# Designed miniproteins, single chains, continued (2): the designs that were tried, part 44

Each design is a single chain, and the fold is of that chain. pLDDT is the mean over its residues in the fold that is shown.

## One batch from the design tools (miniprotein)

Design m5505
Fold by ESMFold2-Fast:
Structure m5505 (fold): chain A 94 residues (1-94)
Amino acid sequence: MRASILHVGVVSDGRYHEIASLAPGDQTPVTTTLEGYYTVVALSGDGRPTMVIEEDGQTFVSEGERAPAGEGVVLHSPHRSKPGSTTTLSVRQS
């Protein structure tokens, strides 16, 4: 199976700043200097992308708010990024 690439970034000051690209099921530590909200852009009609965020020893799971992104889904995390913090992000698609 060819894995879809999920684009991960931060929305800060009304702008999207890409941090990483992940295949579904992958995880990566990310560090940002931006204060904003984590966002996943999924260009796929199949399945439900889910974002898992580990920050300060807590785990947050979000399917976010679904919005059209051309041919796909945009998920916005309710959790705010902290400048200079390292957060582990994981995304999956069922």
Scores: mean pLDDT 59

Design m5506
Fold by ESMFold2-Fast:
Structure m5506 (fold): chain A 71 residues (1-71)
Amino acid sequence: SARAALAQRYLDALIAWHEKRTGKKFPSRADAVAAILQDLEEELKNTSNEKERAALQNQIAQIRELEAIVG
């Protein structure tokens, strides 16, 4: 579907940016998404600012929704 194709393109772009930023390469989309989510959850644990915490929570939720659309 068009929705799944757009979700895949967004995740692929996010993964490419993350791989470039970290220097890491992942064997699968699932492994890359898991690593990105782990990094965001760790940042959330270390963030005390309410607005920044809300932004991180929204980003994590959006990525999980995109993964569910693709899977």
Scores: mean pLDDT 86

Design m5507
Fold by ESMFold2-Fast:
Structure m5507 (fold): chain A 88 residues (1-88)
Amino acid sequence: SMREEQRKAAERMIELIKKAIEKKEITPEELEELEELARKLEPLLEEAREEARRKAADPSVEEGEATRILRRILEEAAKLYQVILEQE
C-alpha cells in the first residue's frame, strides 16, 4: 500500500539521520539517499498540509497520520541539525 511504502521510506530516512548523528557526519551519498527518500514522501507532505488545514479550521479534529509520520522525521532532522551546528 502507499501508506506502507511511505512508512518504509520514513523509517529509512530516520535510520540514515540516526546514523549521521552517531557518526557526527553526513556523507554526500547519504545526502543523495535522503533527497531521493524526500521525493518519495512528497505525497505525504501534501496530505499533512491538508490535515493541518483541517486542524486549523476545526481544533477538535485529531492530528492526522501523515502529520505524525512527518513529525517523527523532523524531530530526528532537528537533532542532526543541532549536531552539525555544534561542529561549527
Scores: mean pLDDT 79

Design m5508
Fold by ESMFold2-Fast:
Structure m5508 (fold): chain A 59 residues (1-59)
Amino acid sequence: RVPQAAMPAIGEALAASPAAEGVVLTPTPDGDEVALRVESADPERRAAVEALIAEVAAA
């Protein structure tokens, strides 16, 4: 889960990252937070995108 206020920064970071290619993100709003589901056939790409989301949300 990430704060809703962090979503624009996460979107910008993902757009700038080649690791996000072929990764499907499904956002589910939950109050002031968003549950992001990260799906990829490549587990390394999924892990990289998950790490990037966590880093941006923590900043």
Scores: mean pLDDT 73

Design m5509
Fold by ESMFold2-Fast:
Structure m5509 (fold): chain A 81 residues (1-81)
Amino acid sequence: DELEKMIKEVLEMIRQGVDPKVIAEKLEEAKKKLGEEAYKKIVEAAKEELARIQAPQIPAELAQPNVSFLSEEERQQQQAV
């Protein structure tokens, strides 16, 4: 229960664009409160959510440069004659 609540809180902080430094402090608190195994679970969930930030659902606050979107042009060239 407490582990799940802590995971949700950390994920919300990530979605809100809270500084990674503040998120790291929250993770340290979770480690002291819930133990090392719980901490690892929370860190894994946080990393998964950070990977999702690359999606356009957080464009204005945590927009990442589309430096790897060249594959989209390749896909369009595949359909061109």
Scores: mean pLDDT 64

Design m5510
Fold by ESMFold2-Fast:
Structure m5510 (fold): chain A 104 residues (1-104)
Amino acid sequence: MSIKEKLKELLVKFLVEIEKVSKEDAEKAVNEFLNGVFTGIDMKGAKSTLAARLGKFFFGKILKDLSEKTVIDGIKGYAVDSKGKKYTLEEILKKFEEIYKSLL
């Protein structure tokens, strides 16, 4: 499974199980959020309120250094924080999995 596909499944499960969103609405919001993430847009660029809340929750509240000053370059396969530290997509996925597990 690609990192993008694995991240999508995890985020959909979060919205359905924790936020009690319908699977259809969760999939739409996650696709919008991931399109923004993997096209080099910051998490604040998400157009839907649900996708924006997802970004704020995972990157803003829990991974503040990654979210507020971090741009994910999906083409280059990494993110850079405000201190110039690089995070691979694998490291970002692992952080999401750890956060999701802590909410169950």
Scores: mean pLDDT 60

Design m5511
Fold by ESMFold2-Fast:
Parts: structure tokens; C-alpha cells; sequence
Structure m5511 (fold): chain A 94 residues (1-94)
């Protein structure tokens, strides 16, 4: 990927990232219907927009988590805002 370095020099020192923060939250819920999941996603998007942050909701799957974390980090850096990644875990069956 020919990424022209927009950051100038690569960090030679560990600096606190003022480019934004990535926060991770694990949410355990019973299996959601498509309607409930769509409602949750819409509520999270609305709340994030009101607070000037980004929210990414993904299933608690290792591949999805890695992808969401990478996307969240990219969004946080680009927007200099907080990106919250929410891992949705299914509650164990009775």
C-alpha cells in the first residue's frame, strides 16, 4: 500500500496518543433478534454522534474483534476522537 507519510517523522519517542483513543467494552446479552440488533446499532450510532465519538458493534469472534479494533484505531486517529469497540457476547444457555 503506497501510503504517503502524512505523519512526517515516525515516532522516535513514546508519546501519549492525542490522535484519539480506542475503548473496548464487552456486552453480554441473550441472543438478539435481527430487529433488536438493528435497534441497538441505531441507538449506539445516535448516541455516538451526539457525543462526537465512534462506536463499532461486533460479535465476540476473534476475527471480528481484530478487524474492529484495527478499524476503531484508524477512525480514532483520523478523527482525533474516541472510538468505542463493543464486543457482543451471547449469554450462556440455561
Amino acid sequence: APAASASGDTPAAVKPTEKGEVRVITLTLPPLTPEQRAFLEQQLADTAARHGMHVILVDDDPEAREKALAEGEKLAKETKSVATVIFLRDAPPP
Scores: mean pLDDT 71

Design m5512
Fold by ESMFold2-Fast:
Structure m5512 (fold): chain A 78 residues (1-78)
Amino acid sequence: SELEEELKTLLDHIIEGLKPGETAIVPQSTLEKLAKTYNVSVEEVEKLFIELAKADPRVASVERVVKGKKTDIKITKK
């Protein structure tokens, strides 16, 4: 899907920008923009992004960071 390809591109840019062991935060606002663009729920975008990140051999861990009513995604590079 076009959404999956865009999420893969986002993940790749994040991982390429990190050194081994470093972390990046993907704010909920980034996922909300994609949800609006592709006319899907934020929960669907979040689920797909987490699945893609967990499947990437360059990713050490993926965490949901809950801040009140907002959820950010934390990615750590191997």
Scores: mean pLDDT 87

Design m5513
Fold by ESMFold2-Fast:
Structure m5513 (fold): chain A 79 residues (1-79)
Amino acid sequence: ALDAALEALRQAIAKVKDEEVKQSGSALANAIREGNERFIRMAQELLDQAIAKSTDSPENLAALKAAVTAALEARRAAE
């Protein structure tokens, strides 16, 4: 479940064109994979800030937000 959610998150990140959103999303995916709660919180805040100021496709940003939620839920279920 967690591996599948992280793969879906990586695919959602790949569809985004905004470089800052891509970088922040990738950092969050790595933090979730590593299971470091402090890094997850920091990366999540950075991604939220990047999305808030992004002019990327609303569809791509919505898909990314959904994939982030699913990956965070899958991580909590795996613990």
Scores: mean pLDDT 82

Design m5514
Fold by ESMFold2-Fast:
Structure m5514 (fold): chain A 98 residues (1-98)
Amino acid sequence: MFKKEKVSVEELLKKLQEILDEVYKLAKEKNVKVSGEGMGPLEPGESSTAVFKVDGEEVARITIELKEDGKVIFTLETKEGKTYVMEVEEKELLEAAK
């Protein structure tokens, strides 16, 4: 049912930006608030999930998992049931953010 697609850092950021743009567009068209729940600081071995809702309906979910070895796993799930997974080292993520 859900195909997990492994993507690059650049592709995940692009997909995330496209989803956020669609979420804000839908919120603006419906004149409703966008809410995000579940983001917090992460310690090694922990995960955090942010849920994006428009008018109380979940439209996207992003889970960030920080491994004790410094690996970071991003899982992006869309309303259409598509799942995108990105695994990077913390060092690579810091370089991509510059």
Scores: mean pLDDT 66

Design m5515
Fold by ESMFold2-Fast:
Parts: C-alpha cells; structure tokens; sequence
Structure m5515 (fold): chain A 79 residues (1-79)
C-alpha cells in the first residue's frame, strides 16, 4: 500500500511536468492518473489496449499490473 502511494505521488509529479511540456498529452495522462488513483487496474488495462496493441498489458492480469506498479514504488522508496 505505501509503495503504491509513493508511486502515485511520483506519477502525479511526472504527469504534471509532461503536460507542461506536451499539452496535447493532457487528456491521456489525466485519464491514466485517474484510473491509477481509483486503483481500477482492469479499466487501466482496457484503456491502454484501446490505444493500440501493447504486449506488456496484453500478457499481464490487472493483479500483475498492480504488483508491477507497487514494485516501482518500492524502488522509489530506496532513495
């Protein structure tokens, strides 16, 4: 839980910076961030796949996606 919270905080910062650099990505990044905050990993998977083939998201279950994102949060906690 704490690892995923750290991941969400970092992703919010990255998304804000990316929107400032590439305003055209705002809708996509805001949608992804909303789905992550809601922890709706099935909807996240469906949204990513709706934008085109993605082998990583095609092979990972929603539960596996959650685990991978939590792993990223744990790596951020190392610092």
Amino acid sequence: DKAFEVFLEEIRKVAKEEIEKHPEEKETLETLLKLLEERDFQALKDYVLSRGPNSTFETLSPEEIEERLAEIGKELLEK
Scores: mean pLDDT 75

Design m5516
Fold by ESMFold2-Fast:
Order: structure tokens, then sequence, then C-alpha cells
Structure m5516 (fold): chain A 96 residues (1-96)
């Protein structure tokens, strides 16, 4: 399953982010986003990325880059609106 592969990439990205390897973590999250075959899978993946950012398991800058990639790749209106909302929410984490 592409979703199962994407979730494994997220787990690896969390570990890389914890090690300060932000560029490598970002590349894995972008790859995970690219594996999403449906709007619902992409929404699920974005929700997971935002959850991890809010928990401090992924840096806001890494999560932001992944959400921007999701926005770039999608033509689905609901995914676009969700991605914009999540981008603003992740930016808010840096503003306190």
Amino acid sequence: SSLEEALRLIEKAVELDKEGKFDEATKLLIEAVSLMETPDELKYLMDKIVELAEEGKISPEVALKALMEALRRTEDKDVILLAIGYILRVIGLELD
C-alpha cells in the first residue's frame, strides 16, 4: 500500500528531524506526499504531519515544506482549503 509506505517514510522523517537532519526529513515527507493516490489519503497524511508538528516530533519548518508540496500537487478544493488551514496552524506554532 502506498499509504503504508508513506507512513514508514514519516516515521523515518521523525527520526531524522530528531537528529537535526531537516533537509533529509523534508525530502522523505515530500516523497510520502508524492505517494498519495487519492484526496482522502492526502488529507490523512497532512493531518498526521500536522499532529506530529503540534507534538514537537517534526519541526514546523519541515512540516510546512511538506504541506506546501501537498498544496502544489493537488487540484482538489477540499484538500487545498485543508492544506491552507494547516499551513497557517503550523506557522502559528513558531509565533507562540
Scores: mean pLDDT 86

Design m5517
Fold by ESMFold2-Fast:
Structure m5517 (fold): chain A 67 residues (1-67)
Amino acid sequence: SRADLTAMVNRITAQVTQGVDLTAAQQAQLRAHGDRIVARFDGRDIPDDVLRQGIRNGIQATVQNLQ
């Protein structure tokens, strides 16, 4: 569900940003990216393992670009 996707994105974002100080602007960029991930994968028939890995890679790349 969309709620499950949102929870997964939020959990992975928290893991990837653990110990990272982000400005309000960087936090807003991450929220926007998370929203785009949810919209992109909502309703798609993707295995949970593949979905989780794709989300993690996307968030990690975004965090690196913000640093």
Scores: mean pLDDT 79

Design m5518
Fold by ESMFold2-Fast:
Structure m5518 (fold): chain A 80 residues (1-80)
Amino acid sequence: SILDRIRERLLTLKDENGLVRAIDAMRVILEVLRENGYPVSYDDIVREFMKLGVRPFDPSELITVDTALEVAERLLKKYG
């Protein structure tokens, strides 16, 4: 599935604590969704991250893979 592809890419980016940089997660989600024909904009994904209290442009912002997948699921529901 699309979510499995996002998860696999995020797992290659996780640190020693199982966290990924929010900006990297945003990039991965955008790339995978756009490749699958979903017209997701930067504004759309930033808004979904911010609804979860995440600041995706902060280079120190770390999130769980599960948080990133929740954003991806919300975007799939909105544009699917």
Scores: mean pLDDT 87

Design m5519
Fold by ESMFold2-Fast:
Formats: structure tokens, C-alpha cells, sequence
Structure m5519 (fold): chain A 106 residues (1-106)
């Protein structure tokens, strides 16, 4: 189902956000950027599917918030601002979890 496809994409995005967080903590910024870009790709795919299937504004808002924070984390990593990047990853994870919970409720 579309819901299962979106939940799978969110699960993959969550995995990549966790990998990015670990990479940043180890000072592996190039690796962190690759993981953040993968997380962003999966979140944008989830958002596209949500729009095409007329999912609720609450789901779309949670996905948009997660996407925005991943984009800000990418910019922070590029500027060497590790603490700022980690805060944005944490916010992205929070909003991603919110989207997943809303989807689980239908």
C-alpha cells in the first residue's frame, strides 16, 4: 500500500539520519553529508507520495518540517558547525517520528 511505502521511506530516512549523527560525532563530515543527502532523498520521495495520495495536511506539515531540518543540517555540516547540525538532525528525527505516528493512525 501507499502507506506502507511511505512508512518504509521514513524508516530508511531515520536510519540515514542516525548514521549521519554518528559520522558527525566522529568528525567524518563528508560521510555525514552523504547520509544526510540520502535521508533527504527518502523524505522528499515520501512527501511526493503523500501529496499524490491526498494525505492529511498534518502529515505533509510533519514531512516538510523534517525536510527543512535535514536541509539545515546539511548546510551546518558544510560550514563545520557540528553542534548546529546535530540539533537539526534531532529536530528532523522528531518530525519524522510525528509523520510516522500520524500515518499509523491513518
Amino acid sequence: SVRDQILSLLSQASYYLSQAEEAIKKGKYDEALQYLEEALRHLEQARELAIKNNLSDEVLKALDEAIEHVKRAIEAVKKGKSDEALRHIEEAKRHLSEAALLLAEE
Scores: mean pLDDT 91

Design m5520
Fold by ESMFold2-Fast:
Structure m5520 (fold): chain A 111 residues (1-111)
Amino acid sequence: SAQLQEAQRLYQQGLQLYQQGDYKKAIAKFEEALKLAENVDKRLTARIYIQLAAAYMDMGDYEKAKEYLDKALEMAREMKDDVLIVDAAVLKTVYLQKADPEEYQKIVAEG
């Protein structure tokens, strides 16, 4: 669909901005892509949630990062998409290390 093509284009623009370190502009593009993808493609929506979580984390907005990360992981599990599950789980580990180092240390110590 034209809506999906536009969502993918905005997502790719967001990725380019993210790679350049322009996190605010990347987030704006990802949010535009999300509005188009949410009613069209669940896999693209989950990928956008992962990128929003990463961008917010890099900006130090851990509350927003957690919200998008939890949404991404839930969607990935519902779709049984092993690649997205791994990507979201790895990012969640990075989130815990940065946002809650004490809780991360407890999890590692307990197994």
Scores: mean pLDDT 87

Design m5521
Fold by ESMFold2-Fast:
Structure m5521 (fold): chain A 71 residues (1-71)
Amino acid sequence: SAALVARIEELVREAERLLEEAKKEKDPIRYTGLALRAIGLLYEAYLLAQKHPDDVPQELIDRVKKLLGIE
């Protein structure tokens, strides 16, 4: 489903932006907030992909797993 793939891609793009912002952050509280938000978005994307593995490109699933540190 195009809508499902688009949602997962949106979650991944938002998470990647937050992770890049977090890498530049020097305030520990702000860093932690950005990192936790990114992890939450990636976890949502992972659960969506796991629920619909046949509808989601493997490359997108692999990208989510890599960003979460899952192999």
Scores: mean pLDDT 84

Design m5522
Fold by ESMFold2-Fast:
Structure m5522 (fold): chain A 78 residues (1-78)
Amino acid sequence: SELDRLEEELERLQREAVRLYLEGRLSPAQMAAIGRALSAAREALERAKQGEISEEEAVRIAREHMDRARAVLAEARR
């Protein structure tokens, strides 16, 4: 499902962030920002699985938060 695909993508972003942090390429503030964004994305996906919000709404919310995490990661890669 789309939720499962987003969960896998979220896990990949989390692994990349941890790797960059351990390499000294990500500041504590950047790691905290990524952590907050990915936690919000995970919460949206979990709420959809529990029937609290629609899958469509969860996908929208998760993508917005994951895009914020990607922006921080992109800046760290420059």
Scores: mean pLDDT 87

Design m5523
Fold by ESMFold2-Fast:
Structure m5523 (fold): chain A 80 residues (1-80)
Amino acid sequence: MVTVSLTPEEAEELLREAREAARVLEEMLRNGELPDPETLERGIASAEAAAEIAEKLGLLEVAEEARRVAELLREALERV
């Protein structure tokens, strides 16, 4: 299996970027705005990556939040 080694700082930066993207998309959805499919797909990928990294770092609460956002974005993608 291919594994990627990340420094703690790089992992934190990826988590921050993924959470920010997912949060913006979730906010748009709550406001009744539907993002472009490409934006939704990117948000889903970022949220899933954040969940995996957070779980590996033992940040279970962050991982659950990221997974929840990924599900919400996937539901939105099915509607476009």
Scores: mean pLDDT 71

Design m5524
Fold by ESMFold2-Fast:
Structure m5524 (fold): chain A 64 residues (1-64)
Amino acid sequence: SAGERYLNQLIRDSTSRYNRNPSPQTAQDLSTSYRHYGGYLRLRGDTPLGDRYLQLSDQISRLS
């Protein structure tokens, strides 16, 4: 779906930005992308993977 493609693109873009320029802002953007993707995965029934991304979101957010 368009929404799924958008979320996957957000993860790729925020990961690339963070890897090129680690900063509080790029960490926060990456954290937000993980949170959106984790929520999406839980809604589609992939709870273990969704929970993992939500945990990653919380971890990286603490660095921002």
Scores: mean pLDDT 84

Design m5525
Fold by ESMFold2-Fast:
Structure m5525 (fold): chain A 56 residues (1-56)
Amino acid sequence: LELPEVSLRPGESRTFEVGNYEIHILNVGDGRALVEIVDKETGEVRYLTAEVRELP
């Protein structure tokens, strides 16, 4: 699953679609983001943690 580049501040969230997946990203602070991946065909939901980097 390829994720587009996203810039978020702590407490901000963004939703985007990649193929049959709907992806929600929430910046939870501490340099981390919570990623929710929803498979729109099966309704399966997965949660991941990703690192957050600020853009220059």
Scores: mean pLDDT 71

Design m5526
Fold by ESMFold2-Fast:
Structure m5526 (fold): chain A 120 residues (1-120)
Amino acid sequence: EPVSYEELKEILEKEIEELLKLAKERGDELMVKFLEELKKLSPIAQLVALLVYQSLLAAGVEEEEAIKLALEVGKLVEEGNYEKAIELVREEAERRGDERLLEHAEKLKKFLEYLKELEK
């Protein structure tokens, strides 16, 4: 059974608040800033930004650069500009020659198509 939009929103809010608490306790100023900006976005934009952030870290991108790009992608999703959000991740993957990051861009496209059905 698919998770409802309300359940997804509640899960994301709880996870982000817990991560923010842990980041503050650890003095991780970059993560605190990322999570505070993330809280200003819709649940879909939050989830996309988190997925992009994790994908960039897996590709060896430095945390500060990964946060900046992930937030930019999240803002594009917030604006309803899904095509440009996906394109930005693909351009970064191509620039780095990272096939795994390119695969993540394709998975992100499929995931955004799924989430659009939940927000209708």
Scores: mean pLDDT 78

Design m5527
Fold by ESMFold2-Fast:
Structure m5527 (fold): chain A 55 residues (1-55)
Amino acid sequence: SAAVAAAQAERDRMVAVGRESMKLQGLTQEKADEAIAKIERAQSARVARIAAELA
């Protein structure tokens, strides 16, 4: 559905923007990876919930 697609696109964008921002701020790869993994987990859980509610 459009809602699931939009949520997936937002998740992907948030991860990508967070990654770029952390690189620009000069964070170490490990710190950036861990912070991005937290964002990815939270956003993926949200997408899964939206998909389940629309199924």
Scores: mean pLDDT 78

Design m5528
Fold by ESMFold2-Fast:
Structure m5528 (fold): chain A 86 residues (1-86)
Amino acid sequence: MLTAKEIRERIDKMSLEEAVEFVIELAKSKDPEALTNASLALIYLAEKGAPVEDLIKVVEAMLKNLPEDSPEYKVAKAWLEALKAQ
């Protein structure tokens, strides 16, 4: 599992485009910690100035990779709805 510090440090060193791709790859890892890592990375992307449209792309990547009946899918879907409400 990547630490919050490692995720923040990597995102800070990347361009916005590189950071979005990095977080999409985290979302695709199928790691049990992927939700936690993707959640932290979404916050750091928002702080870096990523537009809501790019944050939505990350959550959509998670939803495509998660089983629809999983608790993780329900959490990611709630994030997508919250982002679209902004």
Scores: mean pLDDT 74

Design m5529
Fold by ESMFold2-Fast:
Structure m5529 (fold): chain A 79 residues (1-79)
Amino acid sequence: SSAQQHAELEVEQQIGVARIATSVMLRTKTPQEEMLKVLDKIKKKIEEIQKEYNASQDVINRANSEIQDLYDRIKQFGS
């Protein structure tokens, strides 16, 4: 539905925000704990959006995978 398409675009936008925020935080040497808290908030927002429009498990898994890549990057390069 068009409502599902709008929600999917909002999720993609939130993932984009997470990527930019992660890049900026790593560049500015933000403490790892603070970076993880930022990703946790974005992940929760994505989960709330996906729950509201009854996202398929495949869509949920894709978003989770993309966010997990950012957690892994923070753990690898964060101080």
Scores: mean pLDDT 83

Design m5530
Fold by ESMFold2-Fast:
Structure m5530 (fold): chain A 67 residues (1-67)
Amino acid sequence: DLKKLVEKTIKGDIEAGKELAKYVGYPEEVDEENRGKVLYKLIEKGVKEIYEQAKEYLESRGVEIKL
């Protein structure tokens, strides 16, 4: 389930991003601009099952991982 939400969020599914935000307790409303922050929060929480997938996506977008 979590892997599918990450995949959909990466593909631009905002509803998937909102569900993922609830999972990690992300406090801001999810939109096209901030969905990457939700993925970053997953990495910060050390969710191993999706770490590599989320990290690769964020790094490809020029996001520096500071963990």
Scores: mean pLDDT 71

Design m5531
Fold by ESMFold2-Fast:
Structure m5531 (fold): chain A 85 residues (1-85)
Amino acid sequence: SREQMQQELDIVRKMIPIIKEQGKLAISNNDTGLYNLLLDLLRQMLDRLEEIERQARSLGDSELAQRAQELRDEVQKVIDELDSL
């Protein structure tokens, strides 16, 4: 469970810059379908990170909870940046 949450956080961290780049390209190309799909993916990531943070706090793992919160902040920044374009 804890190891699985760590692996999920590592995957999210690696995906964030890729999704950001693809989102900017979708906007530049007026690809509304891809843009909406990427926004939905980012929102799903926020929901999952919130769940991981909640579970980590329940386990007393403050470091895991903090990492999940920091990634949520990064995902939200990407959403805000894409919405501003």
Scores: mean pLDDT 88

Design m5532
Fold by ESMFold2-Fast:
Parts: C-alpha cells; structure tokens; sequence
Structure m5532 (fold): chain A 94 residues (1-94)
C-alpha cells in the first residue's frame, strides 16, 4: 500500500515534469517510482528509455498514464484507474 502510494506520487510528478519539458526531473521521479513499486519497474523503465531516446511527448505521456492506471488498479482505486486509462487512450491515438 505505502509503496503503491509513493509510486503514484512520483508518477504524477513525472507526468507534470514531462508536460513542462523537464525530462531530467521526470526520469528522477520515475526511478523513485520504480524503487517504491518494483513490481511496476518495467513500465517505469520503459518510460525512462522513451524520454532518453527523445520519443514524442504525447507517446511518453501515454506510457505514463498507462502505468498510472495499472498502479491505481493494483491499489483498488477503480475510478482513478479508469480516468488514467482514458488519458492513455486520448494520447495513444494511432
């Protein structure tokens, strides 16, 4: 529970950082999210690699919202998981 809560906080900070173009802050928060919830580390590491490789902002944000939906789902926050997943769908357009 505490690990998932910390991962959510860091993931939300990473999303805000990506939206502002602060890629270094986004990567740092994603590393902290992976430490807090190692079971989702692969999702966070995927987002870090996308940022490092210069992937388009919307693709990075889509990946982060998908990870956020998974973490909220694991925590049992069904409504927040759905909201995050809807953001993923909006950003992951074809």
Amino acid sequence: DKGLEEAIKHLEEAIEAVEKGDNESAIEHLRKAAEAAPEFAEDFETAIKMIEEGAPKNQVLATLYFALAKVYGARGDTDKAREAFEKFLELAEK
Scores: mean pLDDT 87

Design m5533
Fold by ESMFold2-Fast:
Structure m5533 (fold): chain A 85 residues (1-85)
Amino acid sequence: MAELEREATIYFVAGNLLYVAGEIENDPQVYEDAAELYEKSAELFEQAGRKDDAAIAFRNASLAYEKAGNKEKAEQYRQKADELA
């Protein structure tokens, strides 16, 4: 469990850094990269049984995909976050 939580946290922090970079650059590709990191974080938090943290990570993935213009994935991950909340 500790390894999954550690990896999930690393991906989440990396996602935050890329999300901020995406805001500064206004670059859809950077937002998409941030979303993928949040997605990996959320999956690892789910495996660790950390439902609240997984929901937050899926919500952040949804927001990052929305900023990237990927509305289909944004909706998909919004629904996943809502299911865990």
Scores: mean pLDDT 87

Design m5534
Fold by ESMFold2-Fast:
Structure m5534 (fold): chain A 125 residues (1-125)
Amino acid sequence: SDAVLKILEDLGFKIDESVRELVVKLARMAGLDYTIELIKKYAPDKVVDLDSALKMMVEVALELYDSDGDGKLDEEEFKALVEDLLDRELSDEEVQALMKKFDTDGDGKLDEKELAQLILELINS
């Protein structure tokens, strides 16, 4: 929502136009206080660009959805993340197609790098 972005901008953070929607989704998933903490960690110059926003979203995704603590998301955890990001339910065929596309090492899980690529493709449409 515009309210979240206004609060962040009032705190002195500059948010690139290309990542405004991603920052809103991140704040919805993680809450405002944790979002501010993540900005201080990944954007210490107070400029939230695509690189910093992706790092923040990957950290939130692992914190919220990595239920087994292995630093990766399996198919079920991945489905939950993508459904939350898109605000809709995914078919099993969509989940399998996305997993196959981004699981480049074929272990049936997505690591931090593979998650960043997935999130990037989801926000560029």
Scores: mean pLDDT 82

Design m5535
Fold by ESMFold2-Fast:
Structure m5535 (fold): chain A 80 residues (1-80)
Amino acid sequence: SEISEINREALESFKEELEKLLEYLKNHPDISEEEKKELLEIVEEKAEELIEWARKNGDEETAEEAEKLLEKFKKEVEKL
């Protein structure tokens, strides 16, 4: 269905943005804790919107994958 295609594209876009953001943070070690917090809040909001949208459409797999991506990203950021 069109919704399943949109969900897959949204999940892949989210993965790519997280990878780019993590690379950005690795290349900018002097970034402030306040800026990191703001970036995390933006990422969490995007993840929540994707999760809620997926669940409303009965796509639990996409919701679960988005949750796992967010948790991995947060753990990787904490290591920086």
Scores: mean pLDDT 82

Design m5536
Fold by ESMFold2-Fast:
Structure m5536 (fold): chain A 105 residues (1-105)
Amino acid sequence: EKTPIEIYLEINKIITEGLRRVRAALEAGDFDAALEAVRETSKKILEILSKFASQEDVDKVKKIFDEGLARLEAATSREEAAQALEDFVLKVDKTILDIVLNWKR
């Protein structure tokens, strides 16, 4: 029913909302809320990907979220947390786009 690009746009909306929640939590100094926002966003994205992507691709995205979450948990400053967030968001977005394009093939 949905095209690969429509699925990507749906996932992108989830990423955008998740990123907003994480940033708001970090600005409030609530790291636990920031980590929970990442976990909830990851869960929603992985559930969507599991419907059309291979298990290998799902595991790849999960690993990126797990590594991003671990780096965010290890951050000792707002600057480190912001950099960790930017790095893994970019990697997740690129990886999901690649998966969606490969699903069409």
Scores: mean pLDDT 80

Design m5537
Fold by ESMFold2-Fast:
Structure m5537 (fold): chain A 88 residues (1-88)
Amino acid sequence: RPSAEEVIAAMRALAEEARAAGLSPEEIAERLRDFALAWVRANPDLSDAELDTVVGAVAALEAAAGMPEDEVRRRAAELRAEMRAILA
């Protein structure tokens, strides 16, 4: 299965491609979220540490795309909760 580091590298590439295509910060954020959730659904044996690492990377990429700090924080909490719900 892909490691957290491999997933983060793929998400960085996805964010760069989306920016090059002229997508908004919100559209980039949704693509990153969908990618991260697809990874969790495909890999039910993920540790909390791996989930936390990927959520942190999504938050950093959303901030880099221009999303407001308060929205990034809220979205990170929501993503972490949804990931845990999928694995429960």
Scores: mean pLDDT 85

Design m5538
Fold by ESMFold2-Fast:
Structure m5538 (fold): chain A 80 residues (1-80)
Amino acid sequence: SELERLIEEIRELLKKAINIGMKDASPEDQEKIKKLVEEGKYDEAINLALEKASPEQQKEIEDILKRVGELEREAVRLAL
């Protein structure tokens, strides 16, 4: 279904954003981010990834989060 497709796309984009922040993070920060993801705390994981990211990575993450927001609004519209 279209709703299932949007939910999967949102999930993939959130994982992509987190991975961008993690690639140059310290091992300690990578472990913290992974633990937050395992706990389903995606907002906290994304915030920590953004704090540790370079300006270029922050821009990429922000662009992804903007797209996620667009898809979330579409998913809400379809769920109603």
Scores: mean pLDDT 82

